# Designed miniproteins, single chains, continued (3): the designs that were tried, part 5

Each design is a single chain, and the fold is of that chain. pLDDT is the mean over its residues in the fold that is shown.

## One batch from the design tools (miniprotein)

Design m8141
Fold by ESMFold2-Fast:
Formats: C-alpha cells, sequence, structure tokens
Structure m8141 (fold): chain A 96 residues (1-96)
C-alpha cells in the first residue's frame, strides 16, 4: 500500500509537470518543478503514515480525474482553467 501511494503521487507529479510545460511560462514551470521536487516526497511521508486501502482507492480516483482534466485543458485552456491548475498546485503545496 505505501509503495502504491508513492507511485500514484509520482505519476501525478509527472502529469502536472508535462501539463505545466505546455501551458505555463518557463518561470512558472521552474517553480512547479521546485514544489513537486520538495512537495511530493513530503506529501508521500504524510500519506504513508495514514495509508489505508480507502486512501489508496481515493488517490487512484483522483489521478484518473486529473488525467481526464489535463487532457481537456491541453487543447483549449481558458485563463480560468489555467488559474485553477495553479491554485490546485498551491493547495497541494500548502497541504504539506
Amino acid sequence: MKKEIEKILEEMAKILEEFAEKLLSDDAVARLREVLAKGVPAALKKLIEQASPEVVKKLKEQLDELKKEVEKLIYNPSEEEKQQIADALAEFEAGL
């Protein structure tokens, strides 16, 4: 279970990095990479301590939803949608 949570968060980080590279400025991408490099390992430690089958299930669902959302946003992202992604990443960082 702990290893599954780690893999899910790594996959989320990769998707967010790829998405950011396509839609955000170089400066914003650099900031996101810094957050993900620091944030993902810290978040993993916190989630691992609370790891239950239910948490793993919820993270898998969130990853699937994120993939679908990113695919839609890549083609014709609105300014509001770009801001929503930035806010989601800020919330992720704050949750650490």
Scores: mean pLDDT 58

Design m8142
Fold by ESMFold2-Fast:
Structure m8142 (fold): chain A 73 residues (1-73)
Amino acid sequence: SPEEIAREFERLLDEYAALLARVISDPAVLAQALAHLEGLRAAFRKVAEEDPELAREAVEKLRAEIAALRAQQ
């Protein structure tokens, strides 16, 4: 459902935010990155309702980015 896709995206954004906080040492850069993620969170519920296929692709892209960032530790 759109609600389930949105919840999974929100969960992945929380995971990504936590990883960024560990790897970004510049507070200003981190603040900008976190603000961007909050913008994506606010917009994503509408995307999940209007285009579930695009929303699923976004979830897969974010999952891949998290995996890549973890591999660069």
Scores: mean pLDDT 82

Design m8143
Fold by ESMFold2-Fast:
Structure m8143 (fold): chain A 61 residues (1-61)
Amino acid sequence: AEKYAEEVAEAAKRGEVGRASTIAGQAYNDGKVTLQGAIMAVAFALAGRAEDAKGFLLKYA
């Protein structure tokens, strides 16, 4: 989960919402996070809240 969370945070910092969504979806498909965790991580990335996106993905791993 940590690797995906860090990659989502980096994508969010760059404003790369599409990449953040792809990474969160991959984490969900790999069974590393719940669907809720993936969706909320993308929502925080959309808001430019990189650390919150990371924390939420880790919390719902």
Scores: mean pLDDT 77

Design m8144
Fold by ESMFold2-Fast:
Structure m8144 (fold): chain A 76 residues (1-76)
Amino acid sequence: VKELIEKGKRYLEKGDVEKAIKYLEEAIEEAKKDPELESVASLLEVAKKHAEKGDVEKAIEWAEKAIRAYESIERS
């Protein structure tokens, strides 16, 4: 999940919004398979929404929030 989010963020930083959305969608699908990652999936859906609007800066911000949430859950 985290690696897919990091790939999505990297494509957002490169301006490849189409690929970024693809990786964010894959990360959302993987996160939805794990009940512990429900909050991560929700944060990723917000990031995807911003990416679809062309708000790359906000999309990156929410993707970073999703990474931090994932790291918090993994350490628990």
Scores: mean pLDDT 82

Design m8145
Fold by ESMFold2-Fast:
Structure m8145 (fold): chain A 71 residues (1-71)
Amino acid sequence: MPSVAELKEKLKTLSPEEAKKLLLDHMQQLYDQLKAAYDAGDTATAQKLLQDLAEVQKELKKILEELEKEK
């Protein structure tokens, strides 16, 4: 799975619309992994995934604000 750092580098090369799609897809993958970590009782992995999810949500909010400014 691509790291959050790799995701951020890719975002620099994408349009806001493409960035939104990439961020939404990555959030879904993080949610699926978070569920698996909770089911396994892996609290360390779950905590890391929650931090990664928070960073992705911040990036998505920035992209959504940019898209709103176009209207």
Scores: mean pLDDT 78

Design m8146
Fold by ESMFold2-Fast:
Structure m8146 (fold): chain A 78 residues (1-78)
Amino acid sequence: MSMTVRDYLLNEFGLSEEQVDRLARRLFLDPDRPVGEQLDEEQLAALTALLRNPSEENRARLGEALGVPTSLFDFLFE
């Protein structure tokens, strides 16, 4: 995939640039590099699901796919 993390988050989900930079930092992603070079299909699908429908189930899915605690996503649910 040639779409950057920044383009993916801004254009598909309407996040602000500050939210994009915060999310990228927390997930250890480079916002200006291609998403597909940094996330596999399941990780990208899990992130997409969480951003479209912020549910506990989607938080758990992304946490498992990335191998990180679900508390890392608390800032998305303020």
Scores: mean pLDDT 76

Design m8147
Fold by ESMFold2-Fast:
Structure m8147 (fold): chain A 99 residues (1-99)
Amino acid sequence: ELAAEDAAISADFEKLRADEEILAGILGLPVSVIRAAVEGDEEARRRVREAAVRRLAELRERIERGEDERAARTRRLILETVLESIFGREETERLLAEA
């Protein structure tokens, strides 16, 4: 019974860690910076925000130009999904509005 609860908590934690690594790869930032941003470090949050806005803008421009549109749309969807998973919907919507 307790082992099942521990397994569920472990699975949620592993998913969050995997999403952090995916985001780090997409943004070209160290995973330590993503984790610091999650923990509330202001400088780390600024770096993540700037990188996310820049990457979203780059992907939007590629889609508008028809350059690798399918790949660009997929990358944008993944980026939006991991941002929402890590920082929540309100923060993700704020980043999308800036891009």
Scores: mean pLDDT 78

Design m8148
Fold by ESMFold2-Fast:
Structure m8148 (fold): chain A 107 residues (1-107)
Amino acid sequence: ASPEAQARQDARMAGLHTPVGKAALEAAEKGMELVQRHPAVVDVRLSGEAAAGTGTKDSTITIEVFYRPGAEEEARRVAEELQKYADEILKKYGVTGKVKVEVRPAP
């Protein structure tokens, strides 16, 4: 990987020890469980400040749900389910920010 990619990885690892980092990781893990159960979804990725390791308790955790061509409606339903789990995870870690779940077409 490039030096810039390594720096981003180091920042993410540091962020995992914060409440927002722990919440973001657990929400992403829940998203990956949903990928295994829903053929409409091909991947789930963490993005934004939480993914970069720069998030605070008030930061927005962004989770991107990637769907198969033609499966947008099903992916939106999976995103709604993930949003509910993520809201519970934020409460568990005392995070006062919010989760934004976005649906994106897979390449």
Scores: mean pLDDT 72

Design m8149
Fold by ESMFold2-Fast:
Structure m8149 (fold): chain A 95 residues (1-95)
Amino acid sequence: SGLSQHLVNQARLLLRGLVDELQDMLDNNRPLSEIQNQVQLTLDFLDNVIRVLESRGEPVPDFLLEAKRLLQEALKNPTRENFQQLVERLRQLLS
């Protein structure tokens, strides 16, 4: 449906925005707690998109499931190094 395509496109744009935001936060030495909060908010949004797609019987794109996994991995050990790795992995996923 047009709504499901719109939600997938919004998730992709949000993830691209997260890459840019996290890089900016890392480059400007923002507190680790703020970086972690931004990643958590994005994860919460992805979980909502996945839930909506599943509730409609629509396929969840592999990139959303992989993005969710990468965000969860970074949050499990929230360090600047792991958030830099998250940025690099998300860039490759979204290319």
Scores: mean pLDDT 91

Design m8150
Fold by ESMFold2-Fast:
Structure m8150 (fold): chain A 64 residues (1-64)
Amino acid sequence: DLGRVYRLADTDGDGTISREQLAAAMASLGVTDPAVVDAVFKAADLDGDGVIDGAEFQRLLEAL
């Protein structure tokens, strides 16, 4: 359920996801390797502003 993964990452409900929020959500799914988390974050954060918006995150999940 893609919406559940997004909600696990976006704990603030502000429509943006920080690297820490993504790391926590991925850890809940069993992914604890910081290199994997960093690679996923960089793939989603194409504009380089240091956060992932909901559209970027959803496109990333659909690409997986």
Scores: mean pLDDT 67

Design m8151
Fold by ESMFold2-Fast:
Structure m8151 (fold): chain A 81 residues (1-81)
Amino acid sequence: SPKEEALKKMEELLAEALRLAADQPELVARLQAGYQSAAATMEKETDPAALKLLVRLFHHEVNQALAEHLPDAPALPAPEV
């Protein structure tokens, strides 16, 4: 389903971000909190276009968090649409 695909893409983004953030407990907490917030928003959404937008917003938030805490880390690529 579109929700399952969107959730999987967010889980993959979170997993890669957590791998980069492993030694940064504050960043790990921020990434996990962001994921919980995004997942809760997805539970209320049924429109596939809105679900794709939520994945893109989460991708942006993850890369912003990584840039603020790990400036030398590479940005994560956008998930497949």
Scores: mean pLDDT 81

Design m8152
Fold by ESMFold2-Fast:
Structure m8152 (fold): chain A 55 residues (1-55)
Amino acid sequence: MSIQELLLEYVKAKQAKDKEKQIELLMKIEKELEKENPGFKAASEEEIRKFVEEE
């Protein structure tokens, strides 16, 4: 799945308030961004969980 597809799924998961799905999709998005942009600093799983659960 491309980053564009992952981002669309993430937005849908946000609208559905499915935090578990949001975390999963954000982790996949980070992997794709990291691969495409070598200078990109991917967030850890802990940071993603915190982000999704707090805001």
Scores: mean pLDDT 75

Design m8153
Fold by ESMFold2-Fast:
Formats: sequence, C-alpha cells, structure tokens
Structure m8153 (fold): chain A 93 residues (1-93)
Amino acid sequence: MAEEEARRLLEEAERWEEKARQLEEYAKNPSKAQEGAKLAAEVFRELGNDLMARAAEQATTLTEIQSVMAAAAELARKEARRLREEAERLLEE
C-alpha cells in the first residue's frame, strides 16, 4: 500500500539526514577529520559515485578532507529530499 511505501522512504530519508548531520559534526572537530573522510567515502560509494569515494579515501590535507565532507553532506541531504518528495508523491491522489 502507498502509505507503507511512503513510510519506508521517509525512514530512508531520515538515515540520509543522520549521515549528513554526522558529517557536519565531524567538520567542526579537526580530530575527527579521518572519521569524517571515511564516512564521506561511504556516502559517495552508497550513492554510486566511486570517483568521489576514491577522492575522499585519498584526501590527505585538511582542506581536501573538509571539501569531501561538505560535498558528501550536501549529497546526503539531496538524497533525503528526493526520498521525501517521492513519499509525498505516493501520498497524492
């Protein structure tokens, strides 16, 4: 039923929003830069962007790590928005 499908999409959107929040928190703490880079690589790989996942894995400077974390957080938020919009369409007549 459309309501059950919409609920699953909203749950998936919430998981993407949580990943974006974790990346934003890691970006505030330089001691978490390596954890942030790893999470960014996971986000890119899960979204099928292997090129950006490798870029995140190869990031060695703080500037590069901050850049890949910001890009990953943006993509995670875009995926969450896409899923929420899809859920809204399923709930429309």
Scores: mean pLDDT 84

Design m8154
Fold by ESMFold2-Fast:
Structure m8154 (fold): chain A 81 residues (1-81)
Amino acid sequence: SAAEIEEQIANMKEALDEAEKLLKEAIKNKDLEMLENLYRGLEYNKEGFEKFFERTGDEELKERYEKLVEEVKEAIEKLKS
């Protein structure tokens, strides 16, 4: 139902907010292990996220997810260099 989709969107927003907070903390602390764990979690769940975005049509959440993945990759590469 539309209400169930709205609840799933709200839950995804909370999950992305927390992941973005973890990314910020990991960058501040130069915590490569936390960044690599965050990246593995995002990649492991990639198909689930893609199916969610196809089902909900929420382009803003899709863009937030894609930006988060790229920012995590960039942070890992910067710490390895």
Scores: mean pLDDT 83

Design m8155
Fold by ESMFold2-Fast:
Structure m8155 (fold): chain A 73 residues (1-73)
Amino acid sequence: SMASIEEVAKLLTDENLAVRRLAAKELAKLYKEDPEKTIKAAKEALENGGERAEESLKVVGEVDPELAKALKE
């Protein structure tokens, strides 16, 4: 559901690196199922993530470079 994607996306900017890595892996799976909703939720989470947004995007790039590229567009 959209709510579950949004909740996972919010964890991308968590203070705990292990949580951010788990969120990135789960979003990579969700990206294969529903790319448009996943990109939208992840972009909103990164916009609201402040100083952690750049670091979180790097974590996504380590898990799924294609998703990271989509989030930069």
Scores: mean pLDDT 82

Design m8156
Fold by ESMFold2-Fast:
Structure m8156 (fold): chain A 86 residues (1-86)
Amino acid sequence: SKEALARYLATEFKNALIEAGVPEEEADRLAKEFYQAVLAGDVDKVRKIAEEGVELVRQHSGEEAAERFKKVADELIKAAEDLAKM
């Protein structure tokens, strides 16, 4: 289902944030916002939330970690764009 796929993408986003050094509470908050944006098909908001995630990674773990996370975030944005077309 679209809801199950959106939940999967939000879980991957949360796990990627935690692995990149973002505290679990902040990662959970941002992942919940990501989930709602994906469900709404609001790709612009998905991108904005992903950019906020990159900035959180930069603040906690530095620029190299932010660059690595951005690659993961870009893949998740693409998946959310594909889901919005369903």
Scores: mean pLDDT 89

Design m8157
Fold by ESMFold2-Fast:
Structure m8157 (fold): chain A 57 residues (1-57)
Amino acid sequence: SLMEQRRELIMESASESVKAIGYAARHVVNPEDEESKKKMDEYLERSNELDRKAREL
């Protein structure tokens, strides 16, 4: 159902956000860690894209 698909997308979005928070914490501890910043941005973008898809259903 559309409700199940929306729930799955929201849950995936939340999971990607949690990963982004993890990388954000790493970047705070080591500001020279450009890889952690890049990963944070990538996971945030994925989270936002999944949330957008959920809203479009």
Scores: mean pLDDT 86

Design m8158
Fold by ESMFold2-Fast:
Structure m8158 (fold): chain A 101 residues (1-101)
Amino acid sequence: GEKEELKQLQKESEVLEKLVEGLSEEERLEKLIGEIYYYKKRDEKKPLSASVRQKVAEDIVELAEGILSEEEQEELKKLLELGKYDEAVELLKQKKEELKK
């Protein structure tokens, strides 16, 4: 409904603002890890709807575009949609280690 749409737009705006702050690829991955932990804690307190999980997954994956491969993006999206937050964080941590080359 309209309330959910407004809430999703606000989340998108916050995410865009963080990107505009000129974060490095490593710093951007750290921010995305933090966002995943935030949604994990929120989902633990009150289960997120499937539509909210899907939109969160899409927003996080879009911000990881250009850092993650297309295959890694699809995996991250599926993990987040399934509520596998710890596995999603591990995927981003592995990518962060690769960027330290």
Scores: mean pLDDT 76

Design m8159
Fold by ESMFold2-Fast:
Structure m8159 (fold): chain A 92 residues (1-92)
Amino acid sequence: SFEEKIERFVEKLKENRTDVEKGLKIVEEFAKETGAELEEVIRYTEDFVVVVLSLEIDGKKVTFSVAFSSVDSETFQKLGKEYHAKYKHLRL
C-alpha cells in the first residue's frame, strides 16, 4: 500500500540520516516508486543537504522536506531544529 511505502521510506531515512549519498538515493527511489516530484535539492554544505519533495495524497498536493547530514544523530537533530527555527518565517 501507499502507507507501507511511506513507512518504509521513513525507516530507511532514519537509518541513513548521516549518510548523505545513500539518503539521496533513497529519496530518488521513493520518488521513482511513488511518482513524487523532486522540487528542489539544496546543498548548504558537503555535509548538509535538504531535499524538497511533493506528492499527491487523496487528491491533495503535499510538500515536505528531508534533511541529511554526515554528522551524528544528536548534532543532526539539533541543526535541523535550529535551521527550522531560523528560516520558518522566510517563505515557509
Scores: mean pLDDT 68

Design m8160
Fold by ESMFold2-Fast:
Structure m8160 (fold): chain A 55 residues (1-55)
Amino acid sequence: GAANDSLVKAVVGLAKMEEKDSGTPLNEAKLRAIADAFELNEEQRQQVIEEYAAL
């Protein structure tokens, strides 16, 4: 739903800020760790990985 989509986008945005700060793209393990910190379920964690890769 819209609330889940907003949370996924916020996590992807945070991951992109981490990428800019490090100068290196985040791997799947780091993306999963960020998503887990925000208490995302497995489906939402997969969405974060897919949306991050698409950007």
Scores: mean pLDDT 79

Design m8161
Fold by ESMFold2-Fast:
Structure m8161 (fold): chain A 74 residues (1-74)
Amino acid sequence: ERLSADLAALLARTGPVRSLAEAMQALGAHAARLGLVDPEDPGVIHLDDEWAAFFGKERVSVVELTEAIEAQTS
């Protein structure tokens, strides 16, 4: 519930999202803007405390992020 709201808020800040591809692109761009992308591996995102609690880990790959977004979207 609260975790889905956080994801929805993040996506809303990047504009309208109509597909998983758009959601992934929006999240990737937003993570880069926040400085969450790993400087040695752009395919890895470092999560803050709230996102780490959601995913159960401090880093996620693009694949793991895709799976999480798919679970949050219709």
Scores: mean pLDDT 62

Design m8162
Fold by ESMFold2-Fast:
Structure m8162 (fold): chain A 73 residues (1-73)
Amino acid sequence: MSKEEEIELFEKYRKEFEKMSDDELVAAQRQADADRSREGFIKSLAIGVVQIERAVDNAIKRSEERRKLEEEL
């Protein structure tokens, strides 16, 4: 697999995984981990990026919720 093919596959999978629910991402991650191929590794990276993006967004949201609770308590 060429570097260009790997980048193209990563971008395709990232876009697909961005549309998935958290439960679907967990299932996709298990499949990618079981694959053990270079393509499986690329899928795992794409899932990881999507999960990190969601985790950052959730962390910001939780920080705002915690701030509101601290101001009310």
Scores: mean pLDDT 77

Design m8163
Fold by ESMFold2-Fast:
Structure m8163 (fold): chain A 118 residues (1-118)
Amino acid sequence: DELEKALKLLEEKIEELQKRLDEGDYSSLPLLRLLDILKDILEKAIKEKLSQKEIAERLREVAKRLLENPEKDAQRIALGLLILAKLLEEGVPISEAIEKTVKLIETNSIEELKKIIE
C-alpha cells in the first residue's frame, strides 16, 4: 500500500530529524514540523481511505491556514504542503512526492519555493 509506505518513510525521516535537533541542528525544525503535519494527515488518510486527490485538498486547507501566519517557518511549511499537493494532483506517487518535497524544502529559499508554486 502506497500510503503505508509513505507513512513509514515519514516516521523514519522524523526520527532522523529529531536526532539532528537533539544534537543542536535547529535548522531541521521547520522540516520536522512539516513532516509531523504530514504524518497526521496520512494517518487520517489511511483510516478514512482518502484518495490522493482528497489528501491534496487537505494539504491545501492546512497550508492556507499556515499562510495567515507571517512567521518564516510557518510560510516555509505552508509552501512545502502546497508543493506536495501539486505533485499529488499531477499523479506522482505519495512516497516519491514526499521525497521530492523534502529535497526542495531543504535546498530552496522561500522566494524560490513560491516560484515553484506559481
Scores: mean pLDDT 84

Design m8164
Fold by ESMFold2-Fast:
Structure m8164 (fold): chain A 68 residues (1-68)
Amino acid sequence: MKLQGDTITDPEEKEKVAKLVKEKGRLVYRNAADNQEVLVLHEGDTDYLVQVDAKTGEVISVVRLPTR
């Protein structure tokens, strides 16, 4: 699935953003069958989406969404 935004692939940047979203973000989706959670954080003019493995806590993907 392509999201309209920039996928953060740099490991250091991904870890920084994921940590911020985990601390301040809101859980918006949980699927127990796939052990997936999606968190969202709005910071200034940017929205961050983080997909997490609910069982391991591992970050699957981090996406930066630009303002419209």
Scores: mean pLDDT 73

Design m8165
Fold by ESMFold2-Fast:
Structure m8165 (fold): chain A 68 residues (1-68)
Amino acid sequence: SEEEVLRIDRVLVRALLMAEEGRSIEAIVEEFRRNGITAEQLREAVSRSKMSEEQRRIVEEILEALER
């Protein structure tokens, strides 16, 4: 749903802010898990988002951890 897409996008924005604040990848991954967001859903959010190279690197680390 559109509401679910917006919810996932908000969590992605929050995750990037957490990374800027120096939060661990593990803490960020827990945020996605608490929100029930899968690696597949995060990949879809990334595909529709404009991000910097640094933000893409961070998201790649999150995706790898979510797939454990």
Scores: mean pLDDT 84

Design m8166
Fold by ESMFold2-Fast:
Structure m8166 (fold): chain A 71 residues (1-71)
Amino acid sequence: PPVPSSPVAREIGRGFAAMAEAAENPEKLEYAEEAAELLGIPLEEAIRFARTIAIMDKNEEAAKKLEEILK
């Protein structure tokens, strides 16, 4: 899709990209932190969303690691 012209839309897009990276690389909390900052949500919520993405991708190992981080 075309690159969004709005700065807000670009930040949302980057936030979702960081969220996908956090779901794939749960040990790298920097991605979840970046997603939280770009989307304006708490870090805990960003980790929960990343876990949901991992579950949807059927990546059970990543989902379990993200769940452990939340404890």
Scores: mean pLDDT 77

Design m8167
Fold by ESMFold2-Fast:
Structure m8167 (fold): chain A 64 residues (1-64)
Amino acid sequence: GKLPAKAGEAAVRAGEEGSAAGAAASAWDFQKHYGPNEGGRRAVEAGAAGDARGAAEASLEGSE
Protein backbone atom coordinates (compact mmCIF):
# COMPACT_ATOMS: atom_id res chain seq x y z
CA GLY A 1 0.00 0.00 0.00
CA LYS A 2 0.91 3.68 -0.08
CA LEU A 3 1.19 4.17 3.68
CA PRO A 4 4.71 2.68 4.09
CA ALA A 5 5.96 4.83 1.19
CA LYS A 6 4.40 7.96 2.73
CA ALA A 7 6.12 7.21 6.04
CA GLY A 8 9.44 6.90 4.23
CA GLU A 9 8.86 10.16 2.35
CA ALA A 10 8.15 11.96 5.64
CA ALA A 11 11.38 10.59 7.11
CA VAL A 12 13.37 11.73 4.04
CA ARG A 13 11.88 15.23 4.25
CA ALA A 14 12.71 15.49 7.94
CA GLY A 15 16.28 14.36 7.28
CA GLU A 16 16.69 16.87 4.43
CA GLU A 17 15.47 19.61 6.78
CA GLY A 18 18.13 18.50 9.27
CA SER A 19 15.69 16.93 11.73
CA ALA A 20 16.86 13.52 12.89
CA ALA A 21 14.16 13.67 15.59
CA GLY A 22 11.49 14.17 12.92
CA ALA A 23 12.84 11.20 10.97
CA ALA A 24 12.77 9.03 14.10
CA ALA A 25 9.19 10.11 14.90
CA SER A 26 8.06 9.21 11.37
CA ALA A 27 9.70 5.78 11.68
CA TRP A 28 7.99 5.24 15.06
CA ASP A 29 4.58 6.05 13.56
CA PHE A 30 5.30 3.54 10.79
CA GLN A 31 6.13 0.84 13.37
CA LYS A 32 3.02 1.63 15.42
CA HIS A 33 0.77 1.45 12.35
CA TYR A 34 2.29 -1.59 10.57
CA GLY A 35 3.64 -3.53 13.50
CA PRO A 36 6.64 -5.84 13.43
CA ASN A 37 7.80 -6.72 9.95
CA GLU A 38 11.30 -6.64 8.41
CA GLY A 39 10.81 -3.40 6.47
CA GLY A 40 9.07 -1.69 9.36
CA ARG A 41 11.78 -2.66 11.83
CA ARG A 42 14.54 -1.40 9.52
CA ALA A 43 12.63 1.85 8.96
CA VAL A 44 12.31 2.44 12.73
CA GLU A 45 15.99 1.64 13.29
CA ALA A 46 17.20 3.86 10.43
CA GLY A 47 14.93 6.74 11.48
CA ALA A 48 16.08 6.52 15.10
CA ALA A 49 19.69 6.65 13.87
CA GLY A 50 18.92 9.76 11.78
CA ASP A 51 19.19 7.87 8.48
CA ALA A 52 16.19 9.25 6.63
CA ARG A 53 17.20 7.62 3.31
CA GLY A 54 17.52 4.20 4.92
CA ALA A 55 14.14 4.68 6.59
CA ALA A 56 12.54 5.55 3.25
CA GLU A 57 14.07 2.53 1.50
CA ALA A 58 13.01 0.15 4.29
CA SER A 59 9.47 1.61 4.26
CA LEU A 60 9.17 0.90 0.53
CA GLU A 61 10.31 -2.70 1.11
CA GLY A 62 7.74 -3.03 3.91
CA SER A 63 4.94 -2.12 1.50
CA GLU A 64 5.34 -5.50 -0.20
Scores: mean pLDDT 57

Design m8168
Fold by ESMFold2-Fast:
Structure m8168 (fold): chain A 78 residues (1-78)
Amino acid sequence: VPETVRLVVERELEEAIRIIREGLEEGASVAEIAERLGVPESSLISRLETLLANGKAAGVDVSELEKLLEEIKELAEK
């Protein structure tokens, strides 16, 4: 993977992780977290799964995002 592509993916993952973590710590709803990420609530899980796939393909550590995605899935199923 070109270095520039890896850096873009890494930045996108870091931004998503920050937004999700902040939202969860504030007690925000799944809809509010989705809005902060600029996606419809119904697309949030799909967007995060795409970020995970892109991160893995780029060789970026996605462990934090995987954990946060599971937390989001649990909230969505309440």
Scores: mean pLDDT 80

Design m8169
Fold by ESMFold2-Fast:
Structure m8169 (fold): chain A 97 residues (1-97)
Amino acid sequence: ETPEVKKVLETMALISALAFLPIMVEKMEKEAASLTEEEKENYKKALEELEKAKKREKELDEEEKKLAKELQELAKKSSSEAVKRLEERFKEKLEEV
């Protein structure tokens, strides 16, 4: 039981890394000129973790790889919607001031 649970948790962590790290890296690259030194270090660490995750991707079966891609697409959509909602809230606050 314990070794099987560990395998499942490691697999889920890898799927999550493959889904979310590319999105984080892409956002940081788009904002590269405005990043603080701390944010630049975080970007470097994110790149290193993404490379490690990609090297371990071959340990995933086809269904797990598909799940990682589906999670990445969902995360991209959620990010865009969150940005739009923040812009709408900011605009409302400006109209009240």
Scores: mean pLDDT 69

Design m8170
Fold by ESMFold2-Fast:
Structure m8170 (fold): chain A 87 residues (1-87)
Amino acid sequence: SMMDVLEEAREYALERMEERKMPEEHKEKLLEFFDIVGEELEKGKSFEEAVAIAAKKFQDFLENNPEAEAVLKDAVTYAQELLAQEE
């Protein structure tokens, strides 16, 4: 399901953040991002729409934190690859 894919992407992002020794505040921001994506999916939005909505809310944070943006981009790509396998 989309929610299972989102959970795998969240776990993937957490693993990457731990490997990079990212600050706790950055981890909390990325987890909030995935929470917003989940909320928008529950409202019936597509994965792409949900990600776009979350990205807009965190735009300033992501633009100022390239490592966080890179982790998020990798996690979203991973989720898209998983979704393509389910389709």
Scores: mean pLDDT 82

Design m8171
Fold by ESMFold2-Fast:
Order: structure tokens, then sequence, then C-alpha cells
Structure m8171 (fold): chain A 74 residues (1-74)
């Protein structure tokens, strides 16, 4: 599915790679479960907040914004 790779990039706190991995995942599978992807990114937002990891918070917030933008273009 590629969603697991998105989660790993979010854990790394690399926003550019996180966004790029979402783009590549959707490009390879246009019918991917976007609700599941949003749920996993939302879990990472919570994880970042609980652990007070600003890098994970910032990265998951940016990736969630990117997913929202894609949904509006469909």
Amino acid sequence: SGIEKVVEELKSGNTEKGIKTVEETIKKNPNIDMIRMETEVGIMQIYGSINKDQKIIDTSDEVMRYIDQIKKQR
C-alpha cells in the first residue's frame, strides 16, 4: 500500500520526504485508501504531541495539509 512507508518518513521528521512519499504512493496506486492514510497521519500527530516531539508534530501537520489539498483537487 505504501502507507507504512509514509509513517516511517513521519517518524524520521523529514517533511520533504514525507510529502514526496505520499505523492509517490498515490501515483503508484490512485485508488489507495485515503481515509486510512489520513488516519495513520492523524495517529502520528497524536504520537508527536504525547512525546513532545516538535519535528514529528510539524512533519505530520504538513503531510496532513498536503493530503487535504489533494482531496480538494479530486
Scores: mean pLDDT 83

Design m8172
Fold by ESMFold2-Fast:
Structure m8172 (fold): chain A 77 residues (1-77)
Amino acid sequence: KEKLLEELYKLLEEVVGKSAAEAIIKAIKELGATVEEIKELIKLVEEMKREKRSPSDVLDEVILKLLEIEEKKKKLA
């Protein structure tokens, strides 16, 4: 899990910058995202980077995915 978070952080730092990357990783840890959810986020960011999408587009898509994970966790309570 730690290795996947490090890989995701490096990808996010390159695309959206250090401050946004740190905030996203903190949110992922607080949400208790699964290994599979982290892998999905890595794949999403890699694909968007390959397609040369803007940093704001990448940030928006990642935030939406995190909100979906949060909503799913809350519904299970």
Scores: mean pLDDT 78

Design m8173
Fold by ESMFold2-Fast:
Structure m8173 (fold): chain A 100 residues (1-100)
Amino acid sequence: SKERKILLAQLYVIVAVSSALVARRAAASGRFDLARENGRAAIDAMRRTAELLRELGADTARIEALIAAMEARLAAEDFDGFVALMEEAARLVRELLARL
């Protein structure tokens, strides 16, 4: 149902942001394997959010561009830039969900 997809998108965006914050904290503590693992989990959760929004008829092109930018930041081990992009993607997700 539409309501279930909205709820799942809301849950996945929470997981995405939480995992990104864990990745930044892990990197700050020198735990780069844990940082990369949580960064990948954050990207996966945001991709699932974008897929649900597409199924709901939302334009996700901007979120998909931010996901590509997040992949580049993760590869560069720029976890501060990674979290900033994730927070921008989460803001766009909330705007799209509010219009559904």
Scores: mean pLDDT 92

Design m8174
Fold by ESMFold2-Fast:
Structure m8174 (fold): chain A 81 residues (1-81)
Amino acid sequence: SAGEAARRAAEEAGFTVLGVDVDGNTVTVLLRAGTLAEGQEAGEAVKRALEELGYTVLSVDSTVLGGSLTRVTVTLAEPVD
């Protein structure tokens, strides 16, 4: 699934994944990471993995939430089943 692929991509990139949520065409990954650069690195890994599965990625957004928590949101062209 897209959520499982996103989790594995972030974990293989060296990040601790705290959660993954899939809602419509959006995949959200919560990471133990304190910097925007780490979020962007994880976001690129997730985007690459989803594109390799045949998804079209429209955008990748990384947000530092504080407390060494970073949220990566990937928006796809079509809903995830």
Scores: mean pLDDT 84

Design m8175
Fold by ESMFold2-Fast:
Structure m8175 (fold): chain A 112 residues (1-112)
Amino acid sequence: SMERSREIARLLGRALLLGTLAQDLKAFGEENNDEEVIKLAEEALKYVKEALKDDDLERARELLRKAEEKVRKAVKIAVKKLTDEEIESLRRKYPVLASELELLRREEEEKK
């Protein structure tokens, strides 16, 4: 089924993005001795791994939603500890994480 194939492709794309963000957040947390960021990143990686092995697309989607919630919490902690220059410096090593941090910083500036 083309519809099922498209849904699987979307879920795999989301899993890849969330997995990359969680791995980058774990490495960032380890480099900055941030135990809460490490914990949230490890929980997100667990949900991504569970989603990738689940044949039920609805359960896989729910697991990725849980992973996204953990990633969002970790990104919010990380952004408070970084200057704009430090976020730009992260782009070379963690380009996906740097983009998420810059997006969140802009959203917080617009709310002022």
Scores: mean pLDDT 85

